Designed miniproteins, single chains, continued (3). Designs and how they scored, part 37

Each design is a single chain, and the fold is of that chain. pLDDT is the mean over its residues in the fold that is shown.

## One batch from the design tools (miniprotein)

Design m9263
Fold by ESMFold2-Fast:
Structure m9263 (fold): chain A 57 residues (1-57)
Amino acid sequence: LSFASEEERNEHLVQQAKELIEEKQLSQQEIIEHLMKEEKIGYVLAQEAVEKALEQL
């Protein structure tokens, strides 16, 4: 969604990162690259999502 709120977008990114960590055997770097490519976001947002996901696991 192009105009999801920042909170909704960030929560979606965190959920995607959690799934990639738990279901896929990907490194943090690979998850960041995946989020940047698939969700079309910048590095900082992808890194924050991965960091938040790891904190919640």
Scores: mean pLDDT 76

Design m9264
Fold by ESMFold2-Fast:
Structure m9264 (fold): chain A 80 residues (1-80)
Amino acid sequence: GISTSRSEQADGIQISTVSDSRAKVSVVVIVDHKENTYKTLLVNDRGEILESKTGKITQDTVTFSKTVDGITLTASLKVK
């Protein structure tokens, strides 16, 4: 099934993770409020990074969606 977690780390870093056990992947959004940057990751169940992107935050929300084996996973963080 689908599992979601959100955490606020020290020094203004927030992480949102959405995982699906059938698709065997997680989508991850990381926001660094101090640097005003984001990172998006697609990770498999072995912890291997399949895709990554880094950029500047230009909107109040960072969203990353992926469809794997017919299952759509969306991770999102509101930064304001």
Scores: mean pLDDT 80

Design m9265
Fold by ESMFold2-Fast:
Structure m9265 (fold): chain A 68 residues (1-68)
Amino acid sequence: SEEEIARAKKIAEALKKVFESGDEVLKKVALYDLKITEEQAKEIIELYEKGDYEGVLKLLKEHGALEN
């Protein structure tokens, strides 16, 4: 849905800002809260930067970071 895509975009944007900050503690907290690995987070950020918001939503749902 449009609401789910908006939520996925917000999560990916926040995740990108965390990774750009260089703060390793903030990064670990974000990954733990979303229940994803650093590699999965990088994939989500790459899809977000490409404008593939449906792909971002799909990955977040598959990894349990968003409700199915």
Scores: mean pLDDT 82

Design m9266
Fold by ESMFold2-Fast:
Structure m9266 (fold): chain A 67 residues (1-67)
Amino acid sequence: LQKKIDEVQKKSLQIGSDGLAKGDSDRLSLGLKGLQLSIRGRQYLAEGDEKKAREELDRGIEIIEKL
């Protein structure tokens, strides 16, 4: 679970960075959204709530796969 959250965070950073470099606000917005979801997932994992962590992760994957 942690490894998958890290993967979503890494891809979200790449998407957001690419959006910034190209002046693409939509791409930047998607990258930031993915980052927010990965942070929430990590927070739920730290709280011991693996179910909620997985739900946030799944939402993050959906956003990343949309691109």
Scores: mean pLDDT 77

Design m9267
Fold by ESMFold2-Fast:
Structure m9267 (fold): chain A 62 residues (1-62)
Amino acid sequence: DLPPLETIRRTLLAHVDTDGDGTLDEAERQRVVAIERALGLEPDGVPDDALVQAIRDRSLGR
């Protein structure tokens, strides 16, 4: 019932990495920071497992 963390991470990267090059520039990292702040996480600009986990938890809370 939970989507795999890998699937959520790919979806997150598709949303923040608009160029699809797999590398985050400054503007793309700022999008990650904005999402982290919205979720109450430490704004490190890295789409790490903690961010992926928080996104999954929010998706299941509806």
Scores: mean pLDDT 70

Design m9268
Fold by ESMFold2-Fast:
Structure m9268 (fold): chain A 68 residues (1-68)
Amino acid sequence: EKVEELIDEALKFSSSEKLDSAGFSVAAVRLKELGLLTPEGEELLAKYAQEHPVMSKEEALEAFRKAV
């Protein structure tokens, strides 16, 4: 699953089990570059990152699945 690969890549850079809003935003940009994200999904992910400064892998995956 491409979404899970993007989240796992972001987590590798954080050296943590949790993803911060910056890492989440980088993964969202990659998802957009792959053509998997609608404009509405992009806004949803941007708002989610703003409201959630730290999140688990499962929380990030769920947000991404709702945006695609």
Scores: mean pLDDT 76

Design m9269
Fold by ESMFold2-Fast:
Structure m9269 (fold): chain A 97 residues (1-97)
Amino acid sequence: MEEVRARAEAEAEALAARGEAQLLPHIPTAEQREIWRRYLRGQAELHALERIAEYYREQGDGRLAAEYYRRAAELAEAMGDLRTAAEYRARAEEALA
């Protein structure tokens, strides 16, 4: 389990770094670069949470899968992505079925 979390976190960090390297040099102001950096890190964290939830689902632990999907939904909502938040909440309900 720790191995899966560490892998998901490393993958998220790599994803954020790649996005920053590709996008941030084209952003003209420091303020806009900071906004995009926060967005990219948020997207990477969502990816990590989803991978952890999928791992628990594959292991038959629907309760823990639902917990991580709900955490992803809360983060997506905090980022203003209500559609993605709704999709993660639906996955949480499916994991409990």
Scores: mean pLDDT 81

Design m9270
Fold by ESMFold2-Fast:
Structure m9270 (fold): chain A 88 residues (1-88)
Amino acid sequence: MVEEEVLEGEALLALGRMAASLGDLELAAEQYRRAAEVFERSDSPEALRALGEALRELAEVLEKLGKLEEAEEARKKAEEAFARAEAL
């Protein structure tokens, strides 16, 4: 179950990265949000690190979309996820 969730989240993260590389920032943001939701369902250190990565990349595409407040919030959540992973 935990492993299945990590794989699903990683697939969504890869789709987000592909969308971002193609310039579809709105699709990228949507896939990164979905990846983050999947990773949030697990409290393993691996899932928390992946959550941090998804939220960091979400913040980057939100910044490019001009959604600066949402980007700042996503960056804050990414730092919190990384801190939680390191504390375990």
Scores: mean pLDDT 83

Design m9271
Fold by ESMFold2-Fast:
Structure m9271 (fold): chain A 83 residues (1-83)
Amino acid sequence: DLVESLSELEVKVLKLYLENGGSVSKEVIEEIAEKLGVSPLTVAQSLIDAIAKASLAVTKKTGRPPTLEEIDKLIREAIEEKE
């Protein structure tokens, strides 16, 4: 279950990432870092780790490699469920 595997920091990073239109730019990463009081490197690492967890969750559920669309959809659904 992706929702249960995400850390508190990963959930916060993903929420702010989605609120900023789901694009990874230097400006978006720096804005998220300022809002959370962490380094931009911490934001980037948390985003990578969260995407890896989502990829694994799709693979476990479907028995095949995930598409980028499936990863994005699962991340959006997991964040909505946490609200």
Scores: mean pLDDT 77

Design m9272
Fold by ESMFold2-Fast:
Structure m9272 (fold): chain A 56 residues (1-56)
Amino acid sequence: SMEDLSEEQRARIEREAAAYEAELKASSTAPDYLLPTIAALRRIGLELDAEIAASK
């Protein structure tokens, strides 16, 4: 595939990131304006990890 990640891998990353953001909101740990940034960093990490694994 020309894509770095499969559709299944992207779906798992999105599901994981969404669950993480929901937990952050429920915990009242960070202001709402920071939650998208924190979630984005998590998603980037998941994408990078998946891409590295796919290259093996």
Scores: mean pLDDT 70

Design m9273
Fold by ESMFold2-Fast:
Structure m9273 (fold): chain A 73 residues (1-73)
Amino acid sequence: MEKKLEEATKKLIEVMLKDPEGSKEFAEYLLETLEKLAKQKNVSIVDALAEVGKISKSTASEFIKTLKKIVES
């Protein structure tokens, strides 16, 4: 299960980076949702994503970095 979620997350990052404009609204919504969740749990946004997504902290960090890059573009 975890391996498939890691692979799916990495593929999603690749797809989002190929279409940043089409992914912007989704990236904004996901970042806002994760920031609220992180605040409620008193953890970092990376830790919140890693726990909810059942993915490694390294993959979660890469995803958060990608979301921020898309939002700032």
Scores: mean pLDDT 81

Design m9274
Fold by ESMFold2-Fast:
Structure m9274 (fold): chain A 97 residues (1-97)
Amino acid sequence: MPKIISISDLSSYLAKNPNAKVLLVTPGNVDFFQRVIDALPPSATLSVILVPTGDVAGEREVSELADKHGVKLVSFLDPSVLDLYKEADVIVVDDTK
């Protein structure tokens, strides 16, 4: 079962677990997503679940950043969401919106 952690604890967690599978749940805050990417060592894996809140611009920016970094991004309605949850070592929830 994945551990839920705050963004502030992510760097410390990844220092101890450099091969971790990180799952980000975000409403579309690109700055928060960038902070998660910046904390990630090259040996860690990142996947993103996008929760639509009506912020079309933020959702687009998060999607573009995910594509740029080769990060798997899925909608919360995607059937792969449960598999991403089961495979994750740690979950970071974006609560900024």
Scores: mean pLDDT 81

Design m9275
Fold by ESMFold2-Fast:
Structure m9275 (fold): chain A 100 residues (1-100)
Amino acid sequence: MSLAEAIVEGSELGIEALEQGKYLLAVDMLENAAHGGIDLARQTGDQKLLEAAQRLLDVVQPAMDARDAGNYSEAEAIAKQRRDEMIEAARRLKEAAEAV
């Protein structure tokens, strides 16, 4: 699997997890996809991919911070509140990775 294919798959799995109400799984999947996007952008110089990956990371960050503090109920609540924004950011990352 190429890094671009892994970012596409991770973005799709994150969206699926959000749609299924699996918010903590979605946060983990989307964090991994965003970091993969940043790594691929650094390798390729793709500014659009970098912007999409950073946007997703910014959207997911409050839920990640709550999770990392051990506040899993708060992390889930934040991810649920930001569900539509996370889906849109993940979709943009997927589109940017598919263009590589």
Scores: mean pLDDT 90

Design m9276
Fold by ESMFold2-Fast:
Structure m9276 (fold): chain A 84 residues (1-84)
Amino acid sequence: MLTEAQVAEIDARLEAELAAVRALAAGIPDPALAEALVAAAEEMAAALRRLAEAAYEGREDEVAALRAQGPALVEALRARVEAA
C-alpha cells in the first residue's frame, strides 16, 4: 500500500506535469493537437490519481482492475492524439 506522503507526492508531481503540458500546448499552432494533448494528459493524470488512491485505501480489486486497463488506456490516448 502507498503511504499518505507518497499519495501527496504523486498528486504534486501530476499537478506539476499537467502545468508543464498546458504550457507546451499553449505554444502549439494547431489548436486541435493542443487540445488533444492536454485532454490526454488530464485523462492519464486522473487514471494515475485513481490508482494511487485505490492503493492507499487498500482497494486491491480496484488496483488490479485499473492495472489491467492501463495498456488499453495508453493505446486509446495515443490514438486520440495521433488523430488530432
Scores: mean pLDDT 79

Design m9277
Fold by ESMFold2-Fast:
Structure m9277 (fold): chain A 63 residues (1-63)
Amino acid sequence: SLAQRVRALVEEIVRIDKEIERTDDPRRRFELEVRRAFLIMELHMLGVTEEQLRQMEAAIRAA
């Protein structure tokens, strides 16, 4: 379903954010930020707003 796809994309963003928090390599950080931007673009194409994304990220991190 659309909801399951959106959830999976947001879970991937949360995983990437955790990797960014751990990395001190600027090249690795850049690669992760580019991948994150691509996932956000996909979510926007699916109709997800920045506010909805923030709420979903918070819920996943709290779980």
Scores: mean pLDDT 86

Design m9278
Fold by ESMFold2-Fast:
Structure m9278 (fold): chain A 62 residues (1-62)
Amino acid sequence: MDVLEAARKLIEAARKAIEEGDYDLAIDFATAAMHAGIDDPELRREAVRLREEAEEKKKEAE
């Protein structure tokens, strides 16, 4: 399995979940992307950023 391609797909899914207001799903996808993209600093950084954005927006919505 191509783990980097999986990480890219999970990052895309996390972005879509944020756009749809599903912050819990976005956090889950971003966390999975962080683990899948562990060997790629750019992919890992983007996944961390998306997770932090989703967590912040969730706190603002609660």
Scores: mean pLDDT 80

Design m9279
Fold by ESMFold2-Fast:
Structure m9279 (fold): chain A 81 residues (1-81)
Amino acid sequence: SMEEERKRVAEELRKLGFSQATVDRLLALKEKADEAVRKARETGDEKAREEALALQREIRDLLAAELTRLGLSSQIAAPTP
């Protein structure tokens, strides 16, 4: 089910106009972030926690950049009154 979830997410991002390279990078970063979160939970390692936060930030920045490139960011932002 996790593998089917990843494929579905990849297909949806591609439908939005995300490049295959960006989708592949996002999925790779998500895998690394999940591993860092797991390590932080299992070991209490502060460096693993910091790595998880850095990876999550990189994912958000990459998503924001791609959405802006596609002109979708303005559709997500609240309309200015």
Scores: mean pLDDT 77

Design m9280
Fold by ESMFold2-Fast:
Structure m9280 (fold): chain A 90 residues (1-90)
Amino acid sequence: LPWLTLTDESIEVLAQTLPDPELAQRVTELVREARERGLATAVFFSDDGGVAVLAADKEGNATVLYSHGMSDQELQDYRDALSEAVRALV
């Protein structure tokens, strides 16, 4: 799957996906803070091994919390995908 919605359990799976344990801890804390503020969170993977972690509010405004190995165009495409997914769930 190119993305998944993050819960507390799936945050631990995300930590195993990231290349650096210290970076994984920082990203999981950012995701937890975003969720505490009522934001939806998701992780996206590219075929080239890139990763992006995003958050979106209920209005579908998506922001990048972390990215590695992805182009600006890929990040924009994932922001748009998360925005559409959040808007479809409400």
Scores: mean pLDDT 69

Design m9281
Fold by ESMFold2-Fast:
Structure m9281 (fold): chain A 79 residues (1-79)
Amino acid sequence: SASVIAKVEAIIKELEAIAEQLRANPDLPLSEVLALIQRAEALVREFRELAKKYGVPKELLDRLKEILAEIQAIVAEIL
């Protein structure tokens, strides 16, 4: 469904925005960093549910894996 693909793409775009926020603001308060991590975890959960129910193209799954690795690397440097 085009609607499901659009939703999955929106999730990836929001995860990319979270990564950019973390990179651009190295002095973010710990509480705000943790809130961004919690939001990223919620987005990943929603992506996995959509992928399991409807399937998603490999391209979008690969993009998710790339952005998650990036977020993990940034978080490891901050914490």
Scores: mean pLDDT 87

Design m9282
Fold by ESMFold2-Fast:
Structure m9282 (fold): chain A 66 residues (1-66)
Amino acid sequence: MSQRELAEKLGISQSTLSRATRLAIELLKEGKSDEEVIEELGKRFPGFSRLQLEAIVQYARRLLRE
């Protein structure tokens, strides 16, 4: 799934998804858990649902797996 397809599925802009994904990647690289990343993303993007936040974290993990 491309970044564009995920943004459309979640109902958010590509720029918002890009910013959220970048932050999620940084937090995951710092050794934070999925739940800690969700909490931090929720603080910075308070309009997101938990399902949207979980999808963003899963996408960030997929990008990190290489």
Scores: mean pLDDT 81

Design m9283
Fold by ESMFold2-Fast:
Structure m9283 (fold): chain A 82 residues (1-82)
Amino acid sequence: NKLLGEAARALGALLNMAEEASGKAGDVAREGARRVEEYLEKGDGRGGLEAGLRAFEELARVASGGVKEAALAGKDELRKAL
């Protein structure tokens, strides 16, 4: 399923951002990754993708530098998949 693949890619990106980010941005990335993983475990690719999109939107708002740029890029890619 293409949506499951895109959600899994978003999970990987969020986990990477969680390692690079600190404070609130790191917390947002970790919570976003947890939510995407929950949807993936249920086989809900659309739910996972929507959860990833929300996490990237929040990260774009609270993060800075490379994490913010990565969140903006991730958001754009997920919107293309919807």
Scores: mean pLDDT 85

Design m9284
Fold by ESMFold2-Fast:
Structure m9284 (fold): chain A 94 residues (1-94)
Amino acid sequence: DGLPQEVVDAGQRLWNAQVRFFSSRTNKSRAEALIEMARAAIELAEALRREGDDDSARNLLRLAISLADTAAYIGDEEQQREAEELRREAEELL
């Protein structure tokens, strides 16, 4: 059977953000893509938890933390703050 629509939609957002990351030419645009990936990974984790897949959800939340940390490292001050907020959100959901 097919995946739930929420999982498909969140997975598609994560994939689209990853494509943007590889197409990015500046640290600012790379950080923006990493922030989008972190947000999509959190959304995908929540969708998988609703389906009862806690192990995959926890792995995606750990991925989101790593993506947010990288975005904070290469991003500007505004992107650092947004990334730090996403990191805290992912840690609270673990």
Scores: mean pLDDT 88

Design m9285
Fold by ESMFold2-Fast:
Formats: C-alpha cells, sequence, structure tokens
Structure m9285 (fold): chain A 70 residues (1-70)
C-alpha cells in the first residue's frame, strides 16, 4: 500500500492532513521493517489527542477496516 493511499483513507475519515501524513509515514516505515522515530509517534499522538500506545493501533484499525469493508 502506498503512502498516498493511507493518507487518502485517513482524510476521508475526517482526520487532518497533518495527522494523515504522520500516520502514513509511520505505517509505511513499519511495513518496510524500518525503525520509526519516537518523535513521529509523539507528533501523531499529539495531533490525535491520544496516548502514544493508542494512537498507532487506532490508525491501524481504521486502515484495516477500510481495506476489509468493501
Amino acid sequence: MSKKEIEDILISRGYSKKAAELAAEIYTKMLNGEKVPQELIDELAKELGLPEHIAVPAISLIIIGEIIDK
């Protein structure tokens, strides 16, 4: 899945462009087996108003839900 596709999914769900871009960057790095900088996770958590350990799983559930619900 491309970074652009992840961004478009999140924007369609009412997330800000900044939150969508941060989430797409984090998710793409995880899919590629790259280490995610803590600063990106902190920024995403702040943009969503969620704890760090909840922000990433919440976004992952939204992305997975959009893929499965066709």
Scores: mean pLDDT 72

Design m9286
Fold by ESMFold2-Fast:
Structure m9286 (fold): chain A 100 residues (1-100)
Amino acid sequence: SVEDILKGALVHAMELADANPALSPEEKEALVAELAAVMREVLETLRAQGKEDDLDAARELFERRMRELIARTENPEQRAILEATLAYALERFDAAKAAA
């Protein structure tokens, strides 16, 4: 499901953040909180549109919202984690669509 893909991407981001010695605990928490907020807003938007199971709509909306977050993220270490998280999620969306 869309929710499972986004949850998996959040876990992936948390693992990357935890493994990164260049980030403070506060920077890790801030990054995870911002990412979780984007994911929640994506899910809420899709549910409001009756598109909670629409993989194409979810992929497009999530990519757009993530690119906006990446663009306003000044810390290069946080930006790298967000880029990797986006790539992971897009691959998972593409795999889920191919399996359907």
Scores: mean pLDDT 88

Design m9287
Fold by ESMFold2-Fast:
Structure m9287 (fold): chain A 55 residues (1-55)
Amino acid sequence: SMDQELKRRMIEALEAYHKENNIDTSKLTLEEAKEHQKIMNEKAKEIEAELKREA
């Protein structure tokens, strides 16, 4: 389903983002966590748009 594929791609994107940027989620401040959330929301929108084109 689209929801399961979105979830899988989001997990993959999150893991890649953490690895590429050397992010340690246990050390994020509140402001850093908010910025991280914004970045993940933007990635989710991109992946959702891509999945809608594939459908």
Scores: mean pLDDT 78

Design m9288
Fold by ESMFold2-Fast:
Order: sequence, then C-alpha cells, then structure tokens
Structure m9288 (fold): chain A 68 residues (1-68)
Amino acid sequence: SHLEEKAKELSEKWRPFYAKRARELGLDELAELVEKGEISAMEYVTYLAQPEDPELLRLIEEAKRKLE
C-alpha cells in the first residue's frame, strides 16, 4: 500500500541514523540488523527505548531468521 511504501522510504532514509545510534549505545549487533534491513523501524525504535526487554530481542532475532 501507499503507507507501506512511505514507511519503507522513511526507514531507508533514517537507517544510517538508527544504526549510528545503536552503536553509540553499545548495541553493535542491533546496528548490524538495522543496516541489513532485518528489523522494522517500529521494532527498532521500541528496542532502543527498552533494549533490556528479552521479548523484543527474541522478536528481532525471529525477524532476522526469516530474512534469507
């Protein structure tokens, strides 16, 4: 849909910022997932707000696994 296209466009434009921010927080593995586009922007933002949430970590790992 048009909304999905816009979300993807924004994610691509902000991806370097998200990756850089993750590295600044010491979350290098998350930064790599973002750089590869393995997680959604929403999941990334949520994870950065509370990176200690193991359920969110698990969901991100599952997303990574689904990407070939």
Scores: mean pLDDT 64

Design m9289
Fold by ESMFold2-Fast:
Structure m9289 (fold): chain A 60 residues (1-60)
Amino acid sequence: SDEAILATVPATVLTLGRGLVAWARRQGEAIDRALLERIARGLGLDDAQIEAFTRHELAR
């Protein structure tokens, strides 16, 4: 599951990533797949972690 993959990310890194997404939302930024992938990649996540992070943040 995406949650199991995200559990492999250090908690501090995942918290920072989620904080950046929340900050972008507050600034009126469009939260899309490209932005989420850029954030995750910038944090050093691997391909599976980037995909899981992106799907989790876009989940309705």
Scores: mean pLDDT 84

Design m9290
Fold by ESMFold2-Fast:
Structure m9290 (fold): chain A 120 residues (1-120)
Amino acid sequence: AAANAALTNLGLGLLLEGKYAEAVAAFSQVSSANALALSNKGLALSNLGQFDDALADLTAALNLDPNNATAYNNLGTVLLNLGKYDDAISAYQKALAINPNNSIANANLAAAKAALAAQA
């Protein structure tokens, strides 16, 4: 629906501005389960330190769209923030398997590998 697209775009704009709580509120108003809205809501929740809710929304996004490269990239970022470097690497590799030209996932994968190496 046009209203869901407008709320998703508002949430994305707020997320890019670092307005994480406002982004979560906008995404929460999306009236149908939407993988893009759930995936980006999960990223916003992670930035608020609400990791359990972030993982729940990312899992819901992947249940709706199992080939969602954005959801896997966002899952990797949440796992990286949790210090789960091996799981983050796996999630970024899934994102790249779906979209090999994803420059953000490539950069995030390199960062996760560097963080894991720094623990050794």
Scores: mean pLDDT 84

Design m9291
Fold by ESMFold2-Fast:
Structure m9291 (fold): chain A 99 residues (1-99)
Amino acid sequence: MVEEIARELAERARAAGETEVEAPESLTESQKALLLALARVEAGESPREVLEKGKENGYAKAAAMVLLEYGVPLEELEKLARELDAEEALELIEKLKEL
């Protein structure tokens, strides 16, 4: 269901080389960002690829949140965010470390 839609959106984004993928009209911008990140994870992209695409398309924070929910360790995600210069993801990680 959602996984199939997510996979189709991720495959389309990869094939087209597009920086923006069409999401359902009924979603807010925040929900679209989360759906795009979820789509890439469900399509089997690596944590690095998901975070890199999130940075390129302005949803790095949503990408980081989805990766954490899928069990990517905070330390690994921080390393990737620093390597990719994903400032918004790094800010989220720093806030989580303050807990």
Scores: mean pLDDT 70

Design m9292
Fold by ESMFold2-Fast:
Structure m9292 (fold): chain A 73 residues (1-73)
Amino acid sequence: RVEVDMSDPKLRAAIAALMDTRRAASRAGASLDEIEAALRALVAAIAPELSPEQLETLRAFVDAHLAELRALN
């Protein structure tokens, strides 16, 4: 649904960090709300380093993943 340009090294690094954060939180038994808060906090922390287009892509990726997690719970 959400296409990410994985050739962009900044987007690739940001997506990897988000996925690592999500996996770590899930393994620690974090609630869905805690996972959402952790992912949104990471996006906010790296936002100043991204272009508006990169940030839009990253936010869309996070929203799609959170929607999938909510559908499973």
Scores: mean pLDDT 76

Design m9293
Fold by ESMFold2-Fast:
Structure m9293 (fold): chain A 77 residues (1-77)
Amino acid sequence: SLEDNLKKAVREASKLKEPRIIDISKELSIDGQTYAIFSTERARRIEEAMAAMKSEEEARAVRAELEQEEIRKLAEE
């Protein structure tokens, strides 16, 4: 399903410790309603949480943790 594909993509991005998943909604065609909403809202929440971070090193670690939290939330749905 579209949701399962999104969950897999987010998990794979997290394993690589890349912020790739944050930009997925910007690079991909928004042709799937559920996919586009999930990806966009999730990325927005992560970026909002990161807005106050001033240390790049700390920010990278926190971003990875936030991505894992979003993966967990998506998996629990």
Scores: mean pLDDT 54

Design m9294
Fold by ESMFold2-Fast:
Structure m9294 (fold): chain A 95 residues (1-95)
Amino acid sequence: GSKAGEAGGEGARRAARAALEGAGKEGLPGAIGAALSSIGAGATAEFTGDAEGALRDGESAEETARSAPGMTPEGARAGAEGAREGGRRAAEAAA
């Protein structure tokens, strides 16, 4: 596996876990959205070598987590931070 893909996957897992711990079951769609976007950031870095694009994908995941219906503010922040970190790590691995 590539470092960029692994970083994206780890970020996704952290985002989902943090959101679930903060938001309970109603926050789950937002956690899944943030997780998928973090994986996308890893894929972008992997296949295009686009570190800047990976960072933007992480930012989009952060926005998704914050905007998710049923998400608590604490769960949204935790999920957003995980997604942002995932995108950042994917970008660093691609560079």
Scores: mean pLDDT 64

Design m9295
Fold by ESMFold2-Fast:
Structure m9295 (fold): chain A 90 residues (1-90)
Amino acid sequence: SKIEEVFKLIEEGFSIIYSDASEEVKKELQKLWEEFVQKYNDAKTEEEKAEIAKETLKKLEELAKKVSSPENLKEFQEKVEKAKEKIKEL
């Protein structure tokens, strides 16, 4: 489903930012990922899952600003844009 594709894009986004993050930012990323997975699994509708995905993407983009690698930021932004487009179609 489109919502499962959104979940995978967010997972890939976390992985990209995590790979280049400081230990402090890695801890923030782990906490955000755990919160995202719990809320996503607890959600009963695709609309609720889409809302959780939007909030998570916003927080993830803020954490990505602390990452120094331009190449990882570009790859991350491509995943974010794809996720946002899929969410718009839900």
Scores: mean pLDDT 85

Design m9296
Fold by ESMFold2-Fast:
Structure m9296 (fold): chain A 80 residues (1-80)
Amino acid sequence: MTKAKEETDSLSDDELKKLMEEGKKKYEEWLKGPPIAELSAAEQMEYNAYAAGRIGYKQNDYRKGVEWMLGLLRRAEDIK
């Protein structure tokens, strides 16, 4: 079992929705920030994590979106 799945499985539905909304906000801030090409590899991975969260929010599949987002954020942390 991945750490992201373990974290997602431990969260309530309300916490999952809050994380998806936070991911959506982070994705929107990234769109206003510097071009993705100017980001570090870790920052690009975090950007992709928040983009995955945004997709999950749009599809109303919060659990899957949070799992993908947390998985990518963990990978970003590992490459620092």
Scores: mean pLDDT 64

Design m9297
Fold by ESMFold2-Fast:
Structure m9297 (fold): chain A 61 residues (1-61)
Amino acid sequence: SAEDELIAFLKSLGLSEEEAREIIAAYKAGRLTQKLTELYLRGKLTPEQVRAVAELLDRLL
């Protein structure tokens, strides 16, 4: 499924399955920018990874 592909991609970036599911939930709730900014500030995602995640979510969901 699209969600399984998203979870696999997000885990490949070093995120946990719980964090991956939280990102998908944030996208569906219109809070993606807030969630990705939090992960960037915590050093969990690079700026390039933030862009890749946002693009993939828009393409698959």
Scores: mean pLDDT 86

Design m9298
Fold by ESMFold2-Fast:
Structure m9298 (fold): chain A 89 residues (1-89)
Amino acid sequence: SAGLEGAEAALRGATEGVKKSEDSKGASAATAGAISAIGAYTEALYGTASDKEAAERAAEGARGGAERSTTPEAREALERGAREAEEAA
């Protein structure tokens, strides 16, 4: 489903963002993106949000993580996850 695919894409971007973070601030930003993606995945899985809503919510979380990222590599990973989630929506 688009919601599950979008949430998975955002989660992949966020987990790479954590790996590419060099400080606690950057890691925290990417982790918040991952938490948002897990929430979107859960909503899509249980049908408490539409596929489009879940994918868009996951993309927003990844975008927020990218904006608060402290390394270019973490930001790029989160932006990629957000784009893939947007494409799934």
Scores: mean pLDDT 87

